Designed miniproteins, single chains, continued (2). Designs and how they scored, part 45

Each design is a single chain, and the fold is of that chain. pLDDT is the mean over its residues in the fold that is shown.

## One batch from the design tools (miniprotein)

Design m5639
Fold by ESMFold2-Fast:
Structure m5639 (fold): chain A 87 residues (1-87)
Amino acid sequence: DPLIENMLKLTEELLEAIKKGDVFEAEVTLGMLLIVYGIAKLEGKLTEKMEEAVELAIKGLEALKEGDKEKAIELVEKAIELLKSEL
């Protein structure tokens, strides 16, 4: 499924931005993830795990902005595992 593959790829790119501490790159990447999430929702392909993964990605960026990089990494890694389980 190209939608879940694109969501996974963008979430992995978000993790790399967080590891670099690049808040701007993380915000841009999350924005792209939210566009793909919106497409999945409109196509009726959205699962509960996809929704949870996006919520975790948002919380990950929030944790990075609060200076908790370790928590941000853990939250986004959990999002990646949820998305992998949908493949």
Scores: mean pLDDT 88

Design m5640
Fold by ESMFold2-Fast:
Structure m5640 (fold): chain A 100 residues (1-100)
Amino acid sequence: AKEDIEKGLQALSAGDYDTAIEYFEKALEKDPNNADAHFLLGLAYLRKGDYEKAVEYFEKALKIDPNVGAVALLHLARAYAGLGDYEKADEYIEQAKKVM
């Protein structure tokens, strides 16, 4: 899991979102409840413009570990805004402010 996350982070930094997704998915095959891996999948999908998958993975990360924190809530708000759901986006921004 750790090795796959490190390789995924390198791909993500290089802008290779498809390779990043593959490595984070491999991390989850080894540790399905790794909140960081779910968060990083959400981030990769968000950067790729796949807002529905970004929402799915950020919500999974928060469900596994609510302490993944304000950053996950802010990215979830960005994903909902990308979907045109501005009411949910505003709701998550307000939730993020409460845990900062």
Scores: mean pLDDT 85

Design m5641
Fold by ESMFold2-Fast:
Structure m5641 (fold): chain A 60 residues (1-60)
Amino acid sequence: SELLEKAQKLVEEADKALENGDYETASRKYIEAADLYEQAGNDELAALYYMKAAIVKSML
C-alpha cells in the first residue's frame, strides 16, 4: 500500500529528527505517520505513533 510506504518513511524521518534532538519535527512527523496508518485501517499503529508523538512533544 502506498499509504503504508509513506507512513513508514515518515516514521524513519521522525526517528532521525528525534536522534538529532529536533523534537518539533519528530512529533509532527509521527502525527503525520499515525494519520496515514489510521487511513489505512491500522488503528493499533495509529494509536502507537500518536502516543509517541505526545511523549516527544512533552520533552519540549
Scores: mean pLDDT 88

Design m5642
Fold by ESMFold2-Fast:
Structure m5642 (fold): chain A 71 residues (1-71)
Amino acid sequence: SMDETLRAMVAKEVEKYGAEATAERIEREREKGIEELKKDTSLSEEEKEKAIKELEELADRMLAYVRELAA
């Protein structure tokens, strides 16, 4: 599943860089992604809102995996 793939990718990053650095990277990429979506003139405001929500939900799932792996 996509969640299993996501968990495996997060686990590999935590193994390489540690939980704290992985969480900081996820937060930075979330912020950067939201900024890029807000600047995208090809998307309607409704499409931007949906894409931002999906990106935030993805980041939240990744951060939940980081917390699980750090415990």
Scores: mean pLDDT 85

Design m5643
Fold by ESMFold2-Fast:
Structure m5643 (fold): chain A 88 residues (1-88)
Amino acid sequence: EDKKLQDQIQQQGLDTAKGMEEITNQNLKLGEQLMKENKDEGVALLNQTIQNVTDMSTGISARVSQADGDAILKKSADMVKKLKDVAG
């Protein structure tokens, strides 16, 4: 097995998870602001963000260590809960 390639894939997965968190926090803020002007569009953005976080975290978790994957999935679940609480 190519340990160096596995380490590179894991690092890319961790970097992608950080980017996912940053985009999710940005979309949460944008969704909250958009809901004040158009509630349906704000809720739609938040629901799309939930789907994207779920899909991305699942894909990332498959490419990183089990411990890192479990942590990413747990953090994703916490973010999804927060997004759902805001969307109503």
Scores: mean pLDDT 83

Design m5644
Fold by ESMFold2-Fast:
Structure m5644 (fold): chain A 69 residues (1-69)
Amino acid sequence: SEGDRILELVRRLVEEIKASKDPFEKEVLAAFVTMLAAIARKMAEKGLITPEQVEEVERLADEAIKLVK
C-alpha cells in the first residue's frame, strides 16, 4: 500500500540519520522525513494511509528532529 511505502522510506531515512557522522547530512535527511510526514498527513485526509501508519510516521519524524539537535 501507499502507506506501507512511505513508512518503509521514513524508517530507512531515520536509520541513515543514526548511521551518519555528518551533521549537515543529518539535517538534510531530517528535512526529508519532515516533508514525508506532511505528505502522510495529507494522504490520511484522502483515506490512502491508516491512522496507525500516520502515527508511526509522525513518531519517526519527531525522532529524526531530536537526532539532529
Scores: mean pLDDT 86

Design m5645
Fold by ESMFold2-Fast:
Structure m5645 (fold): chain A 92 residues (1-92)
Amino acid sequence: AAEEARKAAEYAAKAAKAAKTIEAVAAGTAAAIAAIGAEFAAELGLNEAAARSAEGAARAARRAAELADTEEAKRYAEKAAEAARRAAELAR
């Protein structure tokens, strides 16, 4: 769970860095912050909080993919959403 949440944060950060519009950068940044929260909750053994945070990170990453203004930003946001979804499944 923590490893998948960490990957989600890394991919979301890469999506934000690859984006050029303020909206896409903000969406990628929000997804990265949510994934960091999921990783922290998982490391503390807060399984319910980790699952909910990871679900939030997956939704934020999907939003980042929708707003992505470059192919690179979109690919990283999609990878972030997949990693966050796996983190949520493993935290249950």
Scores: mean pLDDT 84

Design m5646
Fold by ESMFold2-Fast:
Structure m5646 (fold): chain A 86 residues (1-86)
Amino acid sequence: SRENILKAIGLTLRAIGLEFEGEILITQKRYEEAARKYEEAARLYLEAADLFESNGDVDTAQRYRRQAERLRRRAEEARRLAEEQR
């Protein structure tokens, strides 16, 4: 539905903002906080993917699921860097 598409777009824009915040935190060497931002962004991409799939847009849903997996890997790397600072 149109309502589901608008909700999915809103979730996507929020996810992009959190991803950007994560990048800024990486430049500040605040790795544990960056990991949390990437994980939150990944969750929002998965929620958006479910809405796109429910609306018949399977291709967009799969793209966002791949982006969520990428962000989870970035979160794991950020946590590794946080541990190395100790």
Scores: mean pLDDT 90

Design m5647
Fold by ESMFold2-Fast:
Structure m5647 (fold): chain A 83 residues (1-83)
Amino acid sequence: MPNPEASELLRKGELYFREGNYKLAGEYYEKAGDLFLKNGDNEGAAIAYQLAADAYEVAYKKTGDEELKKKAEEAKKKAEQLS
């Protein structure tokens, strides 16, 4: 089966997103993307980075933390490079 560890990180990100912990959701989605990329799953990595960008964007809108805006932009760029 394709990388169970990356899928587990996606699941954790989804759970944190549902709980309203968008910063932590973004961090887990980004870790999933990195692991998919390491294993040659460019499509899985692109999806995970897009989810990370969305989570960081929601976190930024709620907090005004410019570091989260930067993380969202970097994750979005990583996703675009893999499409």
Scores: mean pLDDT 86

Design m5648
Fold by ESMFold2-Fast:
Structure m5648 (fold): chain A 56 residues (1-56)
Amino acid sequence: SRFGVRIAAANLGLSEEQVREIAERVKAGEDIAKIGKKYGISPRQVSGAVRAVEEL
């Protein structure tokens, strides 16, 4: 959801665009740990970003 993406972005210190980019990278099969290291967030937070994009 847009609201979930906005909250996730604020909590992670990232932009809404970066949260969506993280979700797209996971969908493309990129390693969650590698994505986390690139954006300075934990693998759990990467999974949280994906859920924020996919939630209603």
Scores: mean pLDDT 80

Design m5650
Fold by ESMFold2-Fast:
Structure m5650 (fold): chain A 64 residues (1-64)
Amino acid sequence: MDREVTEAMLRIRIAVVRTAIANVERQISQSTDPAEIEKLQQKLKELQEELRKAEEELRRFLEE
């Protein structure tokens, strides 16, 4: 639909996911519980995959 709105939404999504990644990385660095670290590592992988997909979607959008 509106090309400018779609680009802005994708950029906002990328910024939000990057902030979430930084927060999880901070929690991992402060945790001493191996089970908690494992769960945070899984969440980090999920967020990194979401970031990759969002960046790929923005790239494809800009190529059109």
Scores: mean pLDDT 83

Design m5652
Fold by ESMFold2-Fast:
Structure m5652 (fold): chain A 89 residues (1-89)
Amino acid sequence: GAAGDAANQAAGDYIRSLPERGFTIARVEGDLASDPNGTVTITAVPAEDGEAEVYVFDPQGNLVAKGRGRGRGTPGEVEVEDLEIEYLE
């Protein structure tokens, strides 16, 4: 629905920004069809060990949390450690 579309658009815009900032892989998690009050979580990692970033969007496309950590990934495999998530208003 419209709320899920807004979250997916915000997630897509974030993902498109990632290569310019050195992130190679993004993992997208969330099921707004099963939980319309849920969130969409994007985990971004470099191909080699480095800084990982997590962005969390609500169904309306608002950024509700940011995370940071260390991680690496290849397509289909994303590893993150020392993850801290900060809630935003």
Scores: mean pLDDT 75

Design m5653
Fold by ESMFold2-Fast:
Structure m5653 (fold): chain A 67 residues (1-67)
Amino acid sequence: MKEELLEILTEHRDDPSMLATKLSLFLMEQGVSVNEANKIAREAVKLLVEDGASPEETAEKTVELIE
């Protein structure tokens, strides 16, 4: 999970819309509901793109939000 999240965050860092889409789809594959997956994906995009967090830090925070 964390490794797959890190890959998605690193590859799509410069495309927030694609990043949000890829994160939501990945989270839904992990059994997260559509509404929760979209919420978590938006928070991850904000952390990485707006708050300047590293892909590693963003992956760790995203895993915490899935609890």
Scores: mean pLDDT 81

Design m5654
Fold by ESMFold2-Fast:
Structure m5654 (fold): chain A 97 residues (1-97)
Amino acid sequence: SAAAIKEGLEALEKGKEAFQEKDYEKAIEHYEKAIALLPKESQEHAEALYLLGLAYFKLKEYEKAIEYFEEAIKLTKDPLIITLAKEKIEEAKKKLE
């Protein structure tokens, strides 16, 4: 619904604000809410998955970060998200070695 999309976009912005403040746990809460509310085929849904992966990466939860980056790649057609997520997957894999 339009109301759910609006709430999802607001959650995405709140997540970005928390991430900028380095409150990665709060960013995760907001990004998870955005993912639940935004349509799976939307660019914003894929962006939220990528940003959720980044938040887990900052918390050194590299295996979870990889899972969300891989999901973002699977669901997006945006070459920028694909490129950035692939780079972060390789960086996370090196941290797990």
Scores: mean pLDDT 91

Design m5655
Fold by ESMFold2-Fast:
Structure m5655 (fold): chain A 60 residues (1-60)
Amino acid sequence: SELEKKLIELVKEYAKHTGLSEEEEKALIKRAKELASKLSEEEQKLAIKSLEDMLKMEKE
């Protein structure tokens, strides 16, 4: 889904910001996909907005 893809992109950015290894990043992405399937659309949108805000402020 579009929301899932957006969430995965933000998770990649978050992993890079946190300094996770490539293996940990891949595991986190896989886990995020699994969790996204269990989250409501509203919960997915909230997670996306939260991560976007955090990453946007940090990149400044």
Scores: mean pLDDT 76

Design m5656
Fold by ESMFold2-Fast:
Structure m5656 (fold): chain A 70 residues (1-70)
Amino acid sequence: MTPEEARRLLRAVKAGRTDEAVAILARHDPSLAEPFRPLVAANTPSSLATIRDVLLAHGVPEEVIDEALA
């Protein structure tokens, strides 16, 4: 996933645009899209922490995540 795709994904998550966020993930890895949908829809501090951990595991820089979620 590119940093620009990660920024688009995180903006969609923050805005509660579940379908857009899932579509971005599905282009990168379809196996992540299904588990990610309920996390985006929940939009809680706990679900956002899980989203952050998934993106870090996939090589998204911590700086990009922290800036987009601020």
Scores: mean pLDDT 77

Design m5657
Fold by ESMFold2-Fast:
Parts: structure tokens; C-alpha cells; sequence
Structure m5657 (fold): chain A 66 residues (1-66)
């Protein structure tokens, strides 16, 4: 029922996803806080990991500016 966290498409996002897959809650939360995630997003991330769910990495490249 909890929404999955969408992580940025960068090396930190990939690292959080790997930590979540390994069940390293404290390490994933620490990195997310360093990235500027708010408490609400941190709580959702913690719940995802506790349930064994992997966060989603955003795979979107916006078009170049004109």
C-alpha cells in the first residue's frame, strides 16, 4: 500500500537502490538525508526497505533546451 520512492537517475540514486536491495536501512536513509530528502520521503523509503521493496530509479532524460 505504501508508495514506492522514485530516486534520481544518478550515482547516488543507484547507490540508495543497491543499499535498499541489500536491506541496509540505516545506510540508505543516511545517504537519502545527505541528498536532501525530507522526513516524509525518508519514512516512505524506510517502509519500502522494511517490506523488501526496491525503490525505483527515474529513467528519464529531458530534451535539450532550445
Amino acid sequence: TTQSVILPNDEKGEKIKKLAEEGKVDEAISLAREMGFGDVTIDVLKDNIAQGKTPIIKDFTPPAPP
Scores: mean pLDDT 70

Design m5658
Fold by ESMFold2-Fast:
Structure m5658 (fold): chain A 72 residues (1-72)
Amino acid sequence: SDVVEAIEKTIAGEDVDTEAAILFRQFKESYANNDYWSYMKNLQKLFDLARKEGLEAEGKVQSLLNKVINEK
């Protein structure tokens, strides 16, 4: 999954210039800054990209985002 790979690479500290990687960085920044509106918008856009790849990709993205919020 392109979306899953982009998120995993971004978590690993790689500078990935894809829509998913940019949205994930914006998601992390908005969450850290308590910008709840931008957080929700970026979350929705990430799930929209994952849905285009299928239900398995959507589930993996959800798991990765939950891990980042709770453990990092």
Scores: mean pLDDT 79

Design m5659
Fold by ESMFold2-Fast:
Structure m5659 (fold): chain A 77 residues (1-77)
Amino acid sequence: ASPEVEKASLQLLSPDPAVVLAAFRTLLEAKATDAFDGALEVLRMQRASPELLRALAAEAERAGHPDLAARLRELAA
């Protein structure tokens, strides 16, 4: 994986939702589809807020990943 994708994956562990959102945008922009399952597991284990998960779902949908957006909305429920 690229250094940017590796850094973004680590930043998903941040307690700052703005940092998590920026990191997730980096993964989407890099089209790092192989990192998406790991990102979802990190968000699930960190118990990301429903508000953050819905914001991430909107970013995924905008980036052309509707299946990822649906999985994020499932976690928010």
Scores: mean pLDDT 85

Design m5661
Fold by ESMFold2-Fast:
Structure m5661 (fold): chain A 96 residues (1-96)
Amino acid sequence: GVELLVEALRLAEEAGDWETVAAVTLALAQAGLAEKHEAEGRLELAAEAYRAAARLAERAAERAARSEDPRLQEAAELLREAARELERRAEELAAA
């Protein structure tokens, strides 16, 4: 999940789309918060943070997909994959 967000951030930076860069940065911050909560045994808070990161990644993907830049189209695909992985992780933690 996080590795896909980092690659999407790199592509958005190379494309000069600072709006997508900002959106992916927020998704990364939320994913980092989720990992911290998980490490501290706060599984409900971790699940909420992973779900928030997934929603932010999905919104970033929708924005990037509007661009004709092939780097942003690739970033959109990576962001959608990241959102699915983050949501799956949230569901696993919520079920624990």
Scores: mean pLDDT 88

Design m5662
Fold by ESMFold2-Fast:
Formats: structure tokens, sequence, C-alpha cells
Structure m5662 (fold): chain A 86 residues (1-86)
């Protein structure tokens, strides 16, 4: 499965943290692509199991409960999670 994580309104600290996480996933053998466009961070992760994608969805739902604006879209084997920091 493929996960696309989009963070809008990302701080410098958040960008650094997500970049380090992406490097870790790449070292673990996942197909990871990171794009930074101003304050918008897009991370694409390929090769995830269904269980791993469901873990990311649960995490996104927890962020939504804590006041983040979260949108989850599912298209085939691709899940896109968009997080806005208000």
Amino acid sequence: MKLVLVIEGASVTEIIGEALRAIGLGLDGYDVEVKIEGDKLTITIGGLSQEQVEEYIKYAEELKKRGAEVEIKREGDTVTITIKRP
C-alpha cells in the first residue's frame, strides 16, 4: 500500500522531525519521497502493509481529536492524510 502524508502550516521543527523520520523509513527499505513547498510538507511512503497504514490512520484520528484539521482520503491502495495546523 501507499501512504501520502500532507502537512500544511508546518513549522521548521516539524519539517526537520518529519525529514528525519523519512530518512529512517528509507533506511528500513521503504520507498520514501519527501517534498517541501514553503510551509507544505508532502511525504509519500510506498511498500507499507495494510496494518501499517491503519496505524497511521489511527495516529491521524488522535491528532484530529486534539484539534488538528485532518482529512483522510482512500483511493484503491493509496491513502492520503492531510493535516492542517490552524
Scores: mean pLDDT 75

Design m5663
Fold by ESMFold2-Fast:
Structure m5663 (fold): chain A 79 residues (1-79)
Amino acid sequence: ANLSKLDEEAKKLLEELKPLLEEVKKIYEEHKDDEELKEKIEKVAKEYQKKLEEMKKAGKPLSELLKVVKEAYEEMIKL
C-alpha cells in the first residue's frame, strides 16, 4: 500500500482524485484532435508537476501533495 494508517486524509484524497482523473482522461481523449486544448492541459500539468517537485523537496506530507494534484485536475476540467 502507498499509504500508512497515519494518512487517513491522504486515503480520502486518493478516492476523491479517482473520478477527477477519469474526467481529465475523458476530456483529453474526446478532444485529442484539439491541439489548443491539449497545449493548455499540458501547460497546467507542467506547472503543477514543478510545484509538486518543490513540495517533495521541502518534505511536505503526502496529503498536501494530493491536495495539489486535486487542484491540478480541477483546473484541467475547467479548461
Scores: mean pLDDT 77

Design m5664
Fold by ESMFold2-Fast:
Structure m5664 (fold): chain A 60 residues (1-60)
Amino acid sequence: MERVEIRAPSLEAAIGAALAVIGLDPEAKVRVEGTTVTVELPDTPRGREALREARRFAAA
């Protein structure tokens, strides 16, 4: 299981990243604390895609 912590530039970006992960992989475990998003995803193609999109949202 892949575990990463993403620091978003804003609360809106953090929420967007969390929703993107859940939308792409509903089995993902996501926690949002302020502007920090902690994501736990299986090391699968779906999980890797969800993580990639979350990072893109966090960069916005």
Scores: mean pLDDT 75

Design m5665
Fold by ESMFold2-Fast:
Structure m5665 (fold): chain A 93 residues (1-93)
Amino acid sequence: KGKEAFENGDFEAAIAAYEEEIAKNPDNVEAWTNLGLAYLAQGDYEKAIEYFEKAIALDPDNVKAWRGLALAYLEQGKYEKADEYFKKAQELE
């Protein structure tokens, strides 16, 4: 399972497993969110943003995806975007 690979720090295996989950069920919000987190952990902020945006498109109340999006923008030095998305995540809690 993708979660086991992610917990073990094997982000390449986690990505492959989450991609397989999404291929079987493209409405799996958790898989899209976890794929974003795996790319964030690898420093691929552009891919992380893309996948968090997919998760948010499916579930606009997904606090974890909004926080992930904020963190990805923070890591890119885009502080205004990060602040906007952290505020959005806080409003949903």
Scores: mean pLDDT 84

Design m5666
Fold by ESMFold2-Fast:
Structure m5666 (fold): chain A 62 residues (1-62)
Amino acid sequence: DVEEALRELKALLEEIQRDPSLAERLLPRIQQLLSKLPEELQSKVIDQLVKILEDPSSPITI
């Protein structure tokens, strides 16, 4: 379910935003969830992840 995958991805991105050191640990799960999404949503989530890794204060706008 795309909606379930997006909710879990949003929660994982929020965890990374709170603690960026978790990114490496959570990345395999994020990749697995991304594979369930259409290409356009995958691109949006990846862009969002890059933004929060560069600036953890960036809002999550999936």
Scores: mean pLDDT 82

Design m5668
Fold by ESMFold2-Fast:
Parts: sequence; structure tokens; C-alpha cells
Structure m5668 (fold): chain A 97 residues (1-97)
Amino acid sequence: GAGVDAAVAALRDITDEIAELLEKVNPEKSKEVRELGDKMAEALRAGNFEEAREYFLKLSEVVDEIEVKDPKLKSRLISLTVAAGIALVAAEVERRL
């Protein structure tokens, strides 16, 4: 429904922003984040919430493990990852209502 589509769009925007922030620091991890975002969106559209959560956990691991010299950038990456998790939960709740 419309709520799931909105949550998927928000998740896409968030994962794209994470990838853009990582592009200059670690291009390989930027690419991995984009691929995880694509896979999460696909899983959510298919109603595969468990699969979407698995991709989210992998995204969280990428952000946690990445070495960044700028603590403001690391803080922003963590905040965006939390926002992605909220969007994922919102999609699951909308599907059950």
C-alpha cells in the first residue's frame, strides 16, 4: 500500500545518502551500501520482511566497521543507519495494519 511505498522511498533516499557520504572515503563500501539498499527495497516490495532485516543488519555492520577520520561523518552515518531502521519498521507496521 501507499505506506509501504513511502517507507521504501525513504529507505532508498537514506541508503543513497549513506553511499554518497562514503564515496570519497571508501568507494567499495559505498557500492556495497547501494547494493544493500536495492536489496532491502526489493525484499520490502516483495513482502519479505525477514530478508529486508538481514540486509539492514549487513548495512549496520558496514557502517559500524568503517574507519572514518571525521567523527561528525561517523555520527551522521550512524544517525542515517538508525533512520533506515525506523523506515524498515514503519514498512512492517503498515503491512500489518
Scores: mean pLDDT 84

Design m5669
Fold by ESMFold2-Fast:
Structure m5669 (fold): chain A 79 residues (1-79)
Amino acid sequence: SEELKKKLEEAKRNIDIAKMPEVERLKYQAERLLETSDSPEAKEFAKKALEAIDNGDITKSRKYLLEALLKEFEAKKKK
């Protein structure tokens, strides 16, 4: 089914992301949210995650990326 094909594609995507070094994976996920998200709040937190990486603060980057993903989830749930 189309649904199974989409789930398989997302599973392959997640495996590819998991193979990246942590910093590179965080950058990739944050940049993707900036390009694809319809939520201004998600984009703001994604940008903060990138700024935290530039400052060498991986813990803050993880926190901001999690917040960005939560805002993205909330935005999609309302639509």
Scores: mean pLDDT 77

Design m5670
Fold by ESMFold2-Fast:
Structure m5670 (fold): chain A 86 residues (1-86)
Amino acid sequence: MKTTVKGKAKYENGKVSVYVEDIELDPEAERVRIHIKAKSKDGKEEELTFEAPNGLEARQAVGNALEEIAKKFKDEVEAEITLEDV
């Protein structure tokens, strides 16, 4: 299975808030490959690809990645997140 969802992270006064659309994962997959394409309001872009165990760990890894990108850019970030079974 391959699915693409949207995520957002907002950086304000040193605080980050993250929102990711509900991720429907294939329950039979042990691991997922995650590709994040992120863009800031200021036009900065970052792409990340990594693998995580399916389920909660994959969801947490996505949230953590968006938080770190928003902290790095110190700006609002919109992301396309693609999850693919490994």
Scores: mean pLDDT 78

Design m5672
Fold by ESMFold2-Fast:
Order: C-alpha cells, then structure tokens, then sequence
Structure m5672 (fold): chain A 61 residues (1-61)
C-alpha cells in the first residue's frame, strides 16, 4: 500500500502528464496488483505506477 505522500507525488505526476484522477487510480491499482503477483517489494509500486502513467500519456496522443 502506498503512503499518502507517495499517492500525492503520483497525483502531481499524473496532472503534469495531463491525465485524470481515474487514470491515476487505475495506474496505482495495476501497479499494486502487478507487484503482488510478481512478489515485488512495496518500494516498486511507485516506479511501476509512474511507468504505467507514462504509457497512458503516450497512448493519449
């Protein structure tokens, strides 16, 4: 589970990319599910969420 500070960092990042709050929520959910499935430490959730947000931003075109 991400801390409030980590969620706020991701929210700022998503806003800079022009993404919605819904995009942010989905990115966090996918990152948490992926980390759980692959047995990754919680510290990987934040960078995974950022990678997902980057991919969504590129897809928006």
Amino acid sequence: MLSEEEIEELRRYAKELGLSEEDLEEAIAVAEALAKTLGLPREMILPLAKVILDGESLALK
Scores: mean pLDDT 79

Design m5673
Fold by ESMFold2-Fast:
Structure m5673 (fold): chain A 97 residues (1-97)
Amino acid sequence: MSKLEKLLEKIIDVGAKAARLASPEEQIDVAVVMIHAAVLLEAVRENPELEKKISPETLKRIEDLIKQAEKAVDAGNVPEAIKLLREAVDLISKALS
């Protein structure tokens, strides 16, 4: 499994954890991030060459954002987790454009 696939799966996993703690209003924001990550994951699985569009430096930044989001979820800070996951997804989306 590629590193990009693993990172997108981690975004979905952390998003699911955030959704369990989220208010009804925050659940919509979490769902949007998770849907975007799922669409990108399907695109990467269909076209593995897309991973080559992302630099190792950008992949490391995405990994660090996901780790920060997981810590935010563990601290019960759902808004911060959503912000960090959104930034990670936006970095992936931009790199694949």
Scores: mean pLDDT 87

